# Designs tried in a protein design run: designed miniproteins, single chains, continued (3). Part 23

Each design is a single chain, and the fold is of that chain. pLDDT is the mean over its residues in the fold that is shown.

## One batch from the design tools (miniprotein)

Design m8824
Fold by ESMFold2-Fast:
Structure m8824 (fold): chain A 84 residues (1-84)
Amino acid sequence: MVEEYIEKLKDPSISEEEAKKLLEEFVEELKKKMEEAKATMEPEEQRELYKELALQGLELAEAYLEHKGAPKEDFELLEKTRAS
């Protein structure tokens, strides 16, 4: 799932507005998957899925920061979040 969004963000021709829309679409897809998990999965399975989705979200955030040329400090914040 996240791989498709990352590939689109790696296209240097997309605008900042298009990049933001990709993030919004990914967030909506995350919400959908989380709701489906709540309906169909045991709590332990949901926990593992949520961890996986959180890691995917961090990967997408990193790709977005690379696309917009964000400062090093923003990348350091993401790494700190991953380490938590």
Scores: mean pLDDT 74

Design m8825
Fold by ESMFold2-Fast:
Structure m8825 (fold): chain A 86 residues (1-86)
Amino acid sequence: SDKEEGKEYLKKGEEYFKKGEYLKAIEYYTLAALSGDKEMRAEALTNLGELYLSLGKKEEAIKYYEEALKIDPNHEKARKKLEELK
């Protein structure tokens, strides 16, 4: 998959997240999770976790961080977030 395409989707997801347009943010992060390499997919899933956590959806956030770590066991941000939440 295209690394540049995945980066652009992550950027758009972050921009919509900052605007509070959560459905669009979820859409673009999901596209990034499908379009990138392993590192990009783990980052996109971690960002989905952050988004769900910001909405108070702790259980959904935990699932996304766990999925990110299944793809990249060394993903520091996802690991630290799981340590913080559990």
Scores: mean pLDDT 84

Design m8826
Fold by ESMFold2-Fast:
Structure m8826 (fold): chain A 96 residues (1-96)
Amino acid sequence: MAHRPSPEAMEALQALRDSVKAGDYDAAAEALKRIAETGDETSLVFAQLLVGAAFVDDPEKAKEVIKKVPEASGGIRAMALATGNEEALKAVKEAE
């Protein structure tokens, strides 16, 4: 279903993208948490996919992000399964 993010969710999505690009997993976890708190399920799904794409190749950072924001596990798991990244899938399982 088409849904437009709230201004707060859009700002948090932008912050998430910028943090991920900078390699700042702590800021990325904070941004993802803010998106989850908005109650905007569509924005949360987009955020989870962004986190999944960013951290699927870095299992240690993926595990750390999941410990801080459990909602991140879904996106990372989805990307790990889609790309066949067994190491990332193992990191998700260990972080849960």
Scores: mean pLDDT 74

Design m8827
Fold by ESMFold2-Fast:
Structure m8827 (fold): chain A 69 residues (1-69)
Amino acid sequence: VDEGVAALELAIGNMALKEGDYEGAVKHYERAIELDPDNADAWRNLAEAYEKLGKVDEAEKYRQKADAL
């Protein structure tokens, strides 16, 4: 089910973020939100990954999406 795959992508993204692979984290979080766009945690974690990459404008955009959920 899409929800289960979304949870797995979120978990892999979290591992990538912890390891300092911010680009990898972004890819997995993007997949998680494609499968479950109502998951506020995925949007917040995507924002954090973009912030770690120095992409502050993208980070703010995704934080706003999370806050709207």
Scores: mean pLDDT 83

Design m8828
Fold by ESMFold2-Fast:
Structure m8828 (fold): chain A 94 residues (1-94)
Amino acid sequence: EEKKKAIEEAIEHVQRAAEILASTGDFDLEVDAALIMIQVAIAKRDLEKGDYESAIEAVESAIKHLENVISRYDVPEEVREHLEKAKEALEKAK
């Protein structure tokens, strides 16, 4: 139960970060947001199947992609806040 909730929280924060990136009107950020949302969709599907290990791997991939975006672009502060919260939630899932 606790592990599932931690994964759900990590997914929610990654999704919110991607939504903010998509809302910037920057085409490159919209593309990166779309790629992150594919990993979010995979994580949600694996979580629904009870495959917590695969869900965690998908969230880790999304977090790495988001960290790469933040290193290359000037992003809204809320994106960085959601990244940190996603990382905190994911550590609780391990």
Scores: mean pLDDT 86

Design m8829
Fold by ESMFold2-Fast:
Structure m8829 (fold): chain A 72 residues (1-72)
Amino acid sequence: ATTAAIVRAAKAAMDASPNLKAVRFEVEGDHVKVTVYADTPEDAQKAAEAIKEALLADPRIKSVEVTLGPPP
């Protein structure tokens, strides 16, 4: 049900941060946990903001938790 929102969020993250290394999505009902991996905290924050906005645009998603993974 939320797959389209996750795909849009992933694309938004890549568009916001071209140096994004990985994004992990964990769906728990109407709650989505996201972990963002990027070379810098600034790039990770840009991707995180884009992901949060894209996911919350879907009314089936009520909450989003974004965690920044350790830089490589």
Scores: mean pLDDT 77

Design m8830
Fold by ESMFold2-Fast:
Parts: sequence; C-alpha cells; structure tokens
Structure m8830 (fold): chain A 56 residues (1-56)
Amino acid sequence: SEAEALGERIGRELAARGATPAEAARAAYEEASKYFDEREARLAAEAAVRAARAAR
C-alpha cells in the first residue's frame, strides 16, 4: 500500500541516520497519520520497523 511504502522509505532514511526501529516507527506513524487513517498509519509504522531492522 502507499502507507507501507511511505513507512519503508522513512524507516530506511532514519536508520541510515542512526535512528532506532522505535524512533522510525513513531516518525512513520506521525507522517502517515497526516494522510491516512489509523489502520494505514499502523501499517506504515510496522513497515518502518522492518526497514530499520533490515538496515542494521
């Protein structure tokens, strides 16, 4: 989904700057919440966690 793609991008960018998966998830949730509903914002946060963990 578009929300998951946004979350994955945010997760990768923040992990490259040294952010933790939890920090990436929070940032992705806040950003996605501006454009998507709560369910999609949660999916974006989950995608950000996966992307941040994969970058380690």
Scores: mean pLDDT 85

Design m8831
Fold by ESMFold2-Fast:
Structure m8831 (fold): chain A 62 residues (1-62)
Amino acid sequence: ETVLAPEREETLRNALKVIKELQDKGASDDEITRASQAIAELIKNDPNASLEKLKEAANKAL
């Protein structure tokens, strides 16, 4: 558990949910790495990125 501002914590939880969903679908470690990098870049540019935007960023990185 990471202690962050409430909005940051929610965005981080949503990012983790996206990564877990990819793992559940059988994504490789390489794909997870690319998705994580895309999500991190999105969060840097839009710290309040919605779950939908996080999913789009991850899917585009695959």
Scores: mean pLDDT 76

Design m8832
Fold by ESMFold2-Fast:
Structure m8832 (fold): chain A 79 residues (1-79)
Amino acid sequence: MEPSTRERIAYFAAMLQIRRGLSNRRVAEAAGLPVSTISRAVRELEQAGFPAARASDAEIARLSGVPEALAREILARLE
């Protein structure tokens, strides 16, 4: 099934959580999603063997398929 925009945002936030070592709560607040949604996305990415340590923010945005404007807003909220 094709990921929805919400699912793409969740995967983007989860990838940032894994890469930057942020809390699920902090990325959930930045993404405007429930903590439970982020926790689920993190588990799904861990099960899929996502190579977070080598991915840039730009690669994470591309891989998640999140709209660029939303990616920029989420990154700005994390700073």
Scores: mean pLDDT 76

Design m8833
Fold by ESMFold2-Fast:
Structure m8833 (fold): chain A 86 residues (1-86)
Amino acid sequence: SIEEKIREELEKLMKETKEYLKNEYGIKKEELIKKLEEELEEAKKQKREDLVLEIEAVLYLIKDEEGEAIEKVVKKLAEKAKEAEK
C-alpha cells in the first residue's frame, strides 16, 4: 500500500539522516536536538511561522516520538499522493 511504502521510505530517510549527521558533522543526537531547540526559540522570537513549523517537524522525527508524529506525516503524504493520481 501507499502508506506502507511512505512509512518505509520515511523510516529509511530518518535513519540515514541521523547516521549521516553523526558521521559527517560529529554531532550526537542530543547535541543536534539542543541546537534545533535554540533555533526554534529564535524563530519564534522573529515570528518566522514557516520556519517554526519546519523545526518542530524535524525535532519530532529526530526525537523518535513514535506513533502519532510519524503516522500523521505518513497519512498526509499518502493523501497527497492519492489526490495527485486523479
Scores: mean pLDDT 66

Design m8834
Fold by ESMFold2-Fast:
Structure m8834 (fold): chain A 96 residues (1-96)
Amino acid sequence: MIEDLKKAIEYFEKAAQAARDGNVEEARKYLEKARDYLIKASEKLPKTPEVARLTIAGLMLITAADVALDMGDYETAASFAEGARKIAEELLKLAE
């Protein structure tokens, strides 16, 4: 669980950087890896309304980043990936 959240954070950071560099394929690959780790972590986290809300928000931000990449808005895509990273950090704090 904690290791899965740390991996999600790492991949969101890499996705944001790839998006800023205009590397759409690499950004999408990192977003997919971050999504997988976020889902794995969410399955083991307490089933509280706060955890559910944060998990949904993180998944929505990943989808928004993918849409921004499709639109060629790399700054917005990076911003959404950074937002998802912050959500994963909040989930990590709740996992303590």
Scores: mean pLDDT 88

Design m8835
Fold by ESMFold2-Fast:
Structure m8835 (fold): chain A 76 residues (1-76)
Amino acid sequence: DVLERAKEIAERAAEVALEIVEAGELSEEQREQLREAEEELRRIMEEVKDDPELLKKVHEIVGSKLAEVAERAAAL
């Protein structure tokens, strides 16, 4: 399921991003994890590009996690 894959990748990326914000530093391993998550999400976006409903749902999943990370980062 492409939506489930997108959700899992977004959740993983959000967790790493929050760890970076909390620590105030970015390790090479964390940078690599974020790059891999970005590449995986890009592939999912390419898979669903011709389906506007799925594309919207993927954007909603990613946007929701990005907003959560930004809100928590601002609170730190």
Scores: mean pLDDT 78

Design m8836
Fold by ESMFold2-Fast:
Structure m8836 (fold): chain A 60 residues (1-60)
Amino acid sequence: MEEYDKVIEETRERAEKLLGKEVGDRVARFVRNLIEHEGLTPEQARKAGDAIIEFEKENA
């Protein structure tokens, strides 16, 4: 879905800008996995991505 692709792309870009490309790619992959296996809405996927970025920042 176009909305899901946009959420994944925006999450990757935000994570990459803050923590580098490796983290950006990792976060985007995790969000895609949650969408595919847990059935998250685009809004839920965005919130999950934000939470993962915060987790990565605290464990950097």
Scores: mean pLDDT 80

Design m8837
Fold by ESMFold2-Fast:
Parts: C-alpha cells; structure tokens; sequence
Structure m8837 (fold): chain A 87 residues (1-87)
C-alpha cells in the first residue's frame, strides 16, 4: 500500500539523517548543532511511532551536549538499528 511505502521511506530518511550525524560527530562538528538535529530526528521518529529509535536519538543528543562523543555515536548507532528493525 502507499501508506506502507511512505512509512518505509520515512524510516529510511531517518536512517540517512542519523548516519549524517555520525559523520558530523566524527568530524568534530558543533555538538550543540548536532544535539539540536538529533532532537528534531527524535521528534520525527516519535511522530511515526518509532519510540525506541526516538529515545536513543534523545540519549545521543544529551551525550553530544555533555561532550561524550563516543557515547553519542553509540546511541545514534542504536537508533539506526531500531529503525532498521521496523517493519
């Protein structure tokens, strides 16, 4: 159905967005801007009913703001894994 296709596209777009945030974290981009982007991604995930992915994205945002870049990357990766599991 079109609705199923749209949900799959939305989940894929969130995965792409989160993957970009990992690259930016590794490159040493501004953690505050990354945290803002991660919160926007989390909100979109929550609106789609992808609660676990949203929770991990929020944890990643918090870790980025606290300067724990390794932990932020770990949480972003966990958010991607949860989105990939969404059927």
Amino acid sequence: SMEKLMREIDASMLIISLSVEIILLEKGADPKEIAESLRKIARKAEELGLKEAAEYALEAAKAAEEGDLEKAIEYVRKAIEKLSEAE
Scores: mean pLDDT 86

Design m8838
Fold by ESMFold2-Fast:
Structure m8838 (fold): chain A 96 residues (1-96)
Amino acid sequence: SKRDEAIARLREVYERFLEEVEKATSKDDFVEAMKAALNELIAIAREAGLPDEVIREFAKEGFKIIKDYMDGKITKEEAVERFREVVDRLIEALRA
């Protein structure tokens, strides 16, 4: 189904994000990897038919992770874990 395809694509985005994280040699590279992944996740969720209000909340959570990392409030490892939680919750929203 369109939702099953979206779930597979969300998993692909996260796997590519982990590869980019491994390659990131600077904080700026890691921030750009997070922004790129978040934008793809939002696009996939929107195309799969999640309501704009739901997408806005996930975008807000993702941008907060990026900001908290940029501000030095969380580590790279904590940012990766919190980003995984956002992906998992997007997948659950698509299964509902």
Scores: mean pLDDT 87

Design m8839
Fold by ESMFold2-Fast:
Structure m8839 (fold): chain A 60 residues (1-60)
Amino acid sequence: EKREEAKEKLEELEKLMEELLSLSKEELEKLIEENKDNPLMVALLLAALAAQEEEEREKE
């Protein structure tokens, strides 16, 4: 199936998001500054930062 490439890209994005969620807030903010010329990366980093803050609030 030709969707193998799309599936691989989706899996790469999911793995990237998991990696970003494992980073500290400061590391995420640093990556945002370093990747500000890449809007997709910035969007993923901001989403990971927001998700991480929600998880921390849930945990205490």
Scores: mean pLDDT 73

Design m8840
Fold by ESMFold2-Fast:
Structure m8840 (fold): chain A 71 residues (1-71)
Amino acid sequence: AAAAHRALWQAMTDLVNAAADKDKEGVEKSIKAVRDHLATLEAADPARAAALRPQVDSLIKQAKDYVEGKA
């Protein structure tokens, strides 16, 4: 489970960095990576994935809104 969790946290870090750089294409790529790694974590540890889903969804929304100039 540690590898899937580590990959998700790395993808979330990449998303934050792409958003900070206002790299819209980088944000979309990182959103896909975050979703893919969350799905991998959900298959390995459904309870932990469920606990992290609200944070992941919030982060994705904030990153998209930020690079699109909505927030």
Scores: mean pLDDT 80

Design m8841
Fold by ESMFold2-Fast:
Structure m8841 (fold): chain A 62 residues (1-62)
Amino acid sequence: GAEKSAEAAKEAAKKGDSAAAGAGAWQVRLNGGDPEKAREGIAAAVAGDAEKAAEGAVQSAK
């Protein structure tokens, strides 16, 4: 569910892949994660910040 998508976003961020980290945040949202935190992660991914994108995914999954 949401936790696995958040882990995938975190792994993408370790590789510097902001697009994949943002996709992970979107998947967390679709799995019932916090929509505000997921939106923050997606916005960070659009800005090219893979680490913040993954942080948003992780916070959304909590």
Scores: mean pLDDT 82

Design m8842
Fold by ESMFold2-Fast:
Structure m8842 (fold): chain A 90 residues (1-90)
Amino acid sequence: MTAKEYYEKGLELLSESKFEEAIEYFKKSIKLDPNNEKSWLLLGTALYSLKKYEEAIEAYEKALEIAKEKKDEGMVGLAEKNIEEAKSKL
């Protein structure tokens, strides 16, 4: 499977609230393509859903770093908002 296929399967699992399985697929996607900011963002979202807020922040911060390098302003804003929300839960 490609990084994109792992990402898409993770997204499907996330939509079904299968958060632990979604995390496994996002991690597989990241292993093949570590510069995929979307995989890092959704890894954070799945971790947040499991109340793993510190781990979610780490994943969101990685997504933010990559999004800034790519000059993806939409992803930068989304990652920053998700970091703030997760920090509010600590």
Scores: mean pLDDT 90

Design m8843
Fold by ESMFold2-Fast:
Structure m8843 (fold): chain A 97 residues (1-97)
Amino acid sequence: MEEIKKRVLERLGKASLEELKDALKILDVNGDGKLTYGEFRAAVYLLTGLSEEELPDEVMEELFKRADKDGDGVVSAAEFGDLAGLSEEEKKELESL
């Protein structure tokens, strides 16, 4: 389980700012700059290229809870960028979507 989390974070950290922006634009159906659990899950699979066999729902739920720092049940663009290891400047650019 710990190795799977590290692998996800490593792969998210290799994603470009453009890839992160594209994922957020495609998956944020409401356009409010926030990802539901389903949208977050889809973004992680899309950006990491991992399958459900490699990244089970239990690990995905833990990653979602880690990203959702304020516990409101959604992940903001900034929180997602923080999980992906983005700088403060890059996170601001994600939020400008």
Scores: mean pLDDT 75

Design m8844
Fold by ESMFold2-Fast:
Structure m8844 (fold): chain A 80 residues (1-80)
Amino acid sequence: DDAELERRVNELVEKAAEAVKAGDYEKAAELTREAGELAAELLRERARRAGPEERERLLEEAERVRERAEELARKLLELA
């Protein structure tokens, strides 16, 4: 369910922000990576229901979201 996946992504993002506020950069990095993976899965699920043109764009966006989350998580770990 797209709505449930989106809700989980938002919850993980909120928890990551709270971890940053607490100075828990290791936890923030974990949550950021989890949010990125789940957001990529959401985009892949949307791609499955899309036409061929939109499917390719959504799959590319899923990879970009995952890569950006990994980069942010790496930067957060440097602060830990």
Scores: mean pLDDT 85

Design m8845
Fold by ESMFold2-Fast:
Structure m8845 (fold): chain A 87 residues (1-87)
Amino acid sequence: MAALLEEAERLAAEAERAAAAGDYLRAVELAREAARRYEEAGDAELAALARRSALALARGALELLKKEGKGSEEELAALEAAARELA
């Protein structure tokens, strides 16, 4: 379904922008939604790629925030939960 594929691509682009802005939790959530929309569109390969991207983003954000001594306890816990769910 073209509409679902277009929505998935929009969500993936929004995730990249959120990550660039430092809003890592929003970026991970948007990337996970993109993966779901790719699955609904029947594109298992793009869905798997989007899910791996979301996992890499969650893990990368956790490492960066912990290294810099940044991020709230809630943000770090939510990123750890997302990484665990995506692994």
Scores: mean pLDDT 82

Design m8846
Fold by ESMFold2-Fast:
Structure m8846 (fold): chain A 71 residues (1-71)
Amino acid sequence: MERKLASLYTALGILDAAGQLQRELLAQARAAGASPEVLAKLEADLAGIEAAKAELEEEIRKLEEEIAKKE
C-alpha cells in the first residue's frame, strides 16, 4: 500500500511540473501575440492537466483514509 501511495505522489509531482510548464507556455504565447486558436489549445491542455491532478489528489485522499482505517 505504501508503494502505491508513493507512486501516486510521484505522479502528482509530475502533473504539478507539467501544469507549471503549461502555464509558462500559455503566458509566453500571450506575450508573443499567439492566435486565439493556439491560446485555446494551451488553455485546454492546462485544464486537462488540472483535472488529472484533481483525480490523483482524490485517489490519494481515499487511499490515505483506507490506510488510517487499518491502523
Scores: mean pLDDT 81

Design m8847
Fold by ESMFold2-Fast:
Structure m8847 (fold): chain A 66 residues (1-66)
Amino acid sequence: LTPEQKATAKALVDALMAGDSERAIELVEKLDLDPETKERIIEAIKAGNYREAMELLSQALAEKEP
């Protein structure tokens, strides 16, 4: 993860905690994640399942950890 990607992920978590689903979706699209992973996170956000969205994000970021 680059520092820029890590900052985007942190902003995404903040948006999810604030319940700002539209901003959260925009931030997901800015992350360097597989399209399938992005879609799963976005679907969780649209369903209002912000905890699941955060778990999916955490797992995807751990996979890209150096």
Scores: mean pLDDT 79

Design m8848
Fold by ESMFold2-Fast:
Structure m8848 (fold): chain A 67 residues (1-67)
Amino acid sequence: SELAEKAEELFNEGKYEEAAKLYEEAIKKEKDPVKRARLYEALSLVYEKLGDYKKAEEYRKKAKELF
């Protein structure tokens, strides 16, 4: 997904809020559970960098629930 690739670039640049937004958009468009789980894992890491540990844990749980 171009959105997920752009989100990864933003994450590597330290633009965590922008990365979160693009990962959330990528998840809305993704139908494959394996790819959705990976996006939730990425989003969890983004929220850890933002200091939002509650959202980070919520997204980790969502990733685990997809399998």
Scores: mean pLDDT 86

Design m8849
Fold by ESMFold2-Fast:
Structure m8849 (fold): chain A 94 residues (1-94)
Amino acid sequence: DKVAEESKELNELRERLTDDEWEALLALENRLIELYGPEETKRILKSLSMEQLIEFARRALEIFKEYPVTKDPEVAKKLVEKLNELVEEMVENL
Protein backbone atom coordinates (compact mmCIF):
# COMPACT_ATOMS: atom_id res chain seq x y z
CA ASP A 1 0.00 0.00 0.00
CA LYS A 2 1.84 3.08 -1.31
CA VAL A 3 -0.35 5.47 0.73
CA ALA A 4 0.49 3.57 3.95
CA GLU A 5 4.24 3.61 3.06
CA GLU A 6 4.17 7.36 2.27
CA SER A 7 2.34 7.99 5.59
CA LYS A 8 4.97 5.98 7.51
CA GLU A 9 7.85 7.92 5.87
CA LEU A 10 6.10 11.24 6.60
CA ASN A 11 5.52 10.20 10.25
CA GLU A 12 9.22 9.21 10.62
CA LEU A 13 10.33 12.58 9.18
CA ARG A 14 7.88 14.42 11.50
CA GLU A 15 9.20 12.54 14.58
CA ARG A 16 12.85 13.35 13.69
CA LEU A 17 12.20 17.11 13.21
CA THR A 18 11.31 19.78 15.77
CA ASP A 19 8.09 21.77 15.18
CA ASP A 20 10.19 24.73 13.92
CA GLU A 21 12.24 22.49 11.57
CA TRP A 22 9.00 20.93 10.23
CA GLU A 23 7.44 24.38 9.58
CA ALA A 24 10.67 25.45 7.81
CA LEU A 25 10.51 22.33 5.59
CA LEU A 26 6.84 23.10 4.72
CA ALA A 27 7.84 26.68 3.79
CA LEU A 28 10.63 25.28 1.58
CA GLU A 29 8.14 22.84 -0.05
CA ASN A 30 5.72 25.75 -0.72
CA ARG A 31 8.57 27.69 -2.38
CA LEU A 32 9.35 24.66 -4.59
CA ILE A 33 5.64 24.44 -5.56
CA GLU A 34 5.63 28.17 -6.50
CA LEU A 35 8.75 27.77 -8.71
CA TYR A 36 8.30 24.24 -10.19
CA GLY A 37 4.69 23.17 -9.52
CA PRO A 38 3.35 20.35 -7.31
CA GLU A 39 4.35 17.33 -9.47
CA GLU A 40 7.99 18.45 -9.94
CA THR A 41 8.19 19.37 -6.21
CA LYS A 42 7.02 15.83 -5.32
CA ARG A 43 9.71 14.38 -7.64
CA ILE A 44 12.45 16.59 -6.10
CA LEU A 45 11.45 15.68 -2.51
CA LYS A 46 11.29 11.94 -3.36
CA SER A 47 14.79 12.14 -4.90
CA LEU A 48 16.20 13.25 -1.51
CA SER A 49 17.05 10.84 1.34
CA MET A 50 15.55 11.20 4.82
CA GLU A 51 18.92 12.60 6.04
CA GLN A 52 18.99 15.16 3.19
CA LEU A 53 15.40 16.28 3.96
CA ILE A 54 16.35 16.76 7.64
CA GLU A 55 19.47 18.76 6.65
CA PHE A 56 17.50 21.00 4.24
CA ALA A 57 14.80 21.54 6.93
CA ARG A 58 17.49 22.63 9.43
CA ARG A 59 19.20 24.90 6.87
CA ALA A 60 15.83 26.50 6.03
CA LEU A 61 15.20 27.12 9.76
CA GLU A 62 18.63 28.86 10.08
CA ILE A 63 17.67 31.14 7.14
CA PHE A 64 14.35 32.02 8.90
CA LYS A 65 16.25 32.73 12.15
CA GLU A 66 18.68 35.10 10.32
CA TYR A 67 15.91 36.78 8.26
CA PRO A 68 12.84 36.70 10.55
CA VAL A 69 9.31 37.50 9.38
CA THR A 70 9.18 41.31 9.36
CA LYS A 71 7.61 44.25 7.49
CA ASP A 72 11.11 45.37 6.35
CA PRO A 73 11.14 44.78 2.55
CA GLU A 74 14.96 44.46 2.43
CA VAL A 75 14.92 41.63 5.02
CA ALA A 76 11.99 39.97 3.18
CA LYS A 77 13.95 40.19 -0.11
CA LYS A 78 17.04 38.56 1.47
CA LEU A 79 14.86 35.78 2.94
CA VAL A 80 13.44 34.99 -0.54
CA GLU A 81 16.95 35.11 -2.11
CA LYS A 82 18.36 32.69 0.52
CA LEU A 83 15.39 30.31 0.18
CA ASN A 84 15.82 30.36 -3.64
CA GLU A 85 19.53 29.43 -3.22
CA LEU A 86 18.57 26.48 -0.97
CA VAL A 87 15.83 25.36 -3.42
CA GLU A 88 18.41 25.43 -6.26
CA GLU A 89 20.68 23.11 -4.19
CA MET A 90 17.73 20.70 -3.72
CA VAL A 91 17.09 20.62 -7.50
CA GLU A 92 20.83 19.90 -8.13
CA ASN A 93 20.31 16.53 -6.34
CA LEU A 94 18.07 15.28 -9.24
Scores: mean pLDDT 78

Design m8850
Fold by ESMFold2-Fast:
Structure m8850 (fold): chain A 77 residues (1-77)
Amino acid sequence: SSAREAFLALSQEEQLRFMEGALEEARKLVEQGLVSPEVVELLERAVEAVRAGDMERAFDLFERAVELLAEEYKKLE
């Protein structure tokens, strides 16, 4: 996907900043009761993958978090 290509083109510092930002937003959504804590768990693992230099695993975990978020969002409608 173009999103994966864009992410993989970033430096490790930029990838970490992106993933930490996503984690922060997910934590706010969980605090509001809008999504399950599993979204935060996946993004915490994605941050650790970036720190380990496993960029593709980091993005795979991010995509899983987005899929779960989309499923939870559909339940609200």
Scores: mean pLDDT 83

Design m8851
Fold by ESMFold2-Fast:
Structure m8851 (fold): chain A 79 residues (1-79)
Amino acid sequence: MKLTPEQILERVRKRLEEVIKRTEEGELTKYQALMMMISEATEALFLARQAGLSEEEIEELEKRIKELIKEAKEKLEEI
């Protein structure tokens, strides 16, 4: 069964929220949080390809993931 871009995006959102929370709680440095955010983006795109998303769907998903990471980085700077 094909995973949707929305399902993959929701997974990324939840994982980024967890990274921010762990940084707020002192479990992660800001540098470690940044590295984990980059890793989450890479994994999400790999999962999209594995799920059989088209190249167009993957490109759109990548753009949306980049926006989520930008927002997460802004929240990270507030910690």
Scores: mean pLDDT 82

Design m8852
Fold by ESMFold2-Fast:
Structure m8852 (fold): chain A 53 residues (1-53)
Amino acid sequence: MEVREAVLLGDDEKVKEMIDKAKTKEQLEHIIEVARAAGRDDLARYAEEKLKK
């Protein structure tokens, strides 16, 4: 499932699940870009915190 679709639908739980399941730095960076492009800075911040770990 596309991250952008989940973000646009407002399915925060699903987006967070996708962030938690992301295995690579590139996947997390993609989610951050999609969330910011959609104006969802809260979800982008959640992904950034995951990236720091």
Scores: mean pLDDT 78

Design m8853
Fold by ESMFold2-Fast:
Structure m8853 (fold): chain A 55 residues (1-55)
Amino acid sequence: SIIDEIEAAALRAYLEALAAGASDAEALKVMQEVARELARQHGLPAPPRMRLLPA
């Protein structure tokens, strides 16, 4: 579904940020920003925040 695609894209952004030397907090912020932007583009009311938590 589109939600799964948004989650996959957001998780990829998180992992790429970590690989580039970002902290967990910085990478999580990037992940949330990507999820929010994609959700907005698809007209979704909220990003899937809980499902994106790495812990």
Scores: mean pLDDT 73

Design m8854
Fold by ESMFold2-Fast:
Formats: structure tokens, C-alpha cells, sequence
Structure m8854 (fold): chain A 81 residues (1-81)
């Protein structure tokens, strides 16, 4: 069944993209937490990271459900700009 193997490969590629988003998030959070002395700015970084994590979970659930996941990945990437 070529369709199952094709879907598994596409899922692997998306997981790699999600890993890249997660790496950028970790780097951004580490920088904000180490360099920011303001409580408010550190809180903003944590909330932004939580939002990115929710979008990544949404993407993963959408992939498993066979629904549109691109919007979740794009939203996560947008928040990391």
C-alpha cells in the first residue's frame, strides 16, 4: 500500500519541520530568559512560547486526524519572527 508509506514519509517531514520550530522557540526563550531583566518581558516570552507550543500540538493533532495542519505551523512560525 503506497498511500500509507507516502503518508508516513510526509508525517516524518512535518515532524522535522516541527523540530526546527521547537529549536527556534528554545533558542528565543533561552535568550529572553537570560538577557531580559524585566519580569513583564520574561512573562511575555513564556506566554509566547506557550502559544507556539499550543500551535505545534494543534499541528500534531491535525496530522494524526488527517486535517489541515499548515495553518498551525504557519502561526507557530509567525510568533517566532
Amino acid sequence: SSMKEELEKKNEEVLKRMGEISKKLTEKEEKALKEEKSKEKRREAVLEGASVSVYLIGAAVSILSGTDFEKYLEKAEELLK
Scores: mean pLDDT 75

Design m8855
Fold by ESMFold2-Fast:
Structure m8855 (fold): chain A 67 residues (1-67)
Amino acid sequence: MIDEKEVARAIVDMYLGMARYALKQGRLDEAREWLELARKVAEKYGINDPDVLARIDELEAEVEAAR
């Protein structure tokens, strides 16, 4: 069995962690870039876990608020 979705989910989690770290450092452009990469991987591999989607939405809102 190909654990393609499991690997993709781990990558999304990593990118979300990178985005949150960049946001905490005030690096908004870098945070946005990691967030877009997380969305792209989630969409490509059909990752629609509610927790993952909620974390993406939360970080996107935080980046916008930190303008």
Scores: mean pLDDT 80

Design m8856
Fold by ESMFold2-Fast:
Structure m8856 (fold): chain A 59 residues (1-59)
Amino acid sequence: FRKLVEEAYEAEKNKDQEKIKELQEREAALAAEAAAAGPDDERRLELLRAIAEFAKELL
C-alpha cells in the first residue's frame, strides 16, 4: 500500500508528465542499443556514456 501511495505521490510531484515520458522513452532506446551492441567494446563505451548523460538529466 505505502509503495502505491509513493508511486502516485511521485507522479503528482512532477506535473510535467510529458517530460517523464520523454525520458523513459530515451532510456528504453539506450537499453535496446546496449543489448544490440554485444561484444563491441567501443560501441558499449559510447552507449554507457549516453546512459550516464541520460541518468544525469533524469535527476
Scores: mean pLDDT 61

Design m8857
Fold by ESMFold2-Fast:
Structure m8857 (fold): chain A 74 residues (1-74)
Amino acid sequence: SSNVQQTLDYLRQSSLYAKQGNGDKAAEYARKAASVGPPESSKYALLSADYAKQGNGDKAKEYSEQGMTLAVQS
């Protein structure tokens, strides 16, 4: 489904930016994922965005990856 694919693409970008220490871009892409994703995936995407804004790239990446897992299960 297009919504699942878009969610995965945005969360993948969010994870990459979080790993690079770019919390602003990580949060931006996580919020984009939350806007198109299934509710459970969106919950974790928003948590990823919050941690990215706090400068916690490791937690941002963990929640983004969890959001990807939930998106493919939807």
Scores: mean pLDDT 86

Design m8858
Fold by ESMFold2-Fast:
Structure m8858 (fold): chain A 74 residues (1-74)
Amino acid sequence: STEELAQRLLDSLRAGAERLKAVAPEHKEEIDQLLAEVESATDPVERLRKALEAFVHLQNIAEELGLTLSQLLA
């Protein structure tokens, strides 16, 4: 379901975000804001949309640091 997909993405994003913030603390505020946007969404479809946007943004930050998405999402 949309709710299950959004939750799974959010769980992966949270784990990846913590690792990314440890490696690149200069991106902490930006990363925290992305997760807050996902968590603040009350509509499941909007939450999924924001989770996908956060996923893409975290991928871009990881790539700038020479990391792979799989390292971010472990």
Scores: mean pLDDT 78

Design m8859
Fold by ESMFold2-Fast:
Structure m8859 (fold): chain A 67 residues (1-67)
Amino acid sequence: SLIRQARDAFLAGDYEKAIELADEAAKVGSKTEAAGALHLRAVAYEKLGDKEKAAKYRALSEQLSGS
């Protein structure tokens, strides 16, 4: 799955690839998958030092997964 590939890229330290794959994963299917993809984008942006984008995507992920 795209979300697993995004997570694997993140764990390998390839934050740019993780963001690309997570963006693609968010285009596919369920609310739960989109929430996971948004969370992964948030933590990847945090690793890249983009605190503003990290906070934005974290909030979006929590909003989707909290319902």
Scores: mean pLDDT 80

Design m8860
Fold by ESMFold2-Fast:
Structure m8860 (fold): chain A 102 residues (1-102)
Amino acid sequence: MATLEERPGVVTGRFEAEHDGERITLTVTITAGPGELVVDLRYAGPVDLPPEVEEAIYELLREAYRAALRHGAIGGIRIEGDALAPVALGRFFADLAAERAA
């Protein structure tokens, strides 16, 4: 299950699933400010995810990023939190925003 909530300057995405009896949870919060997006990623679950779960997380992060872009201009992205699997995706978006800001 994935949900996305938009508020002025803040986008919150949540994802929950189960795989082989293990619970997978992801919360992404993107705060849009002048010149930067702050991305807080919180993940609990296994490091090795099945492809369908990875696709769902990729889609949620893309939707949250697009929603955040509607609320502010990007000068850069700062990533916070201890998420394992989505950290690489967050870094990808940070690199993309840095290239666009250059």
Scores: mean pLDDT 67

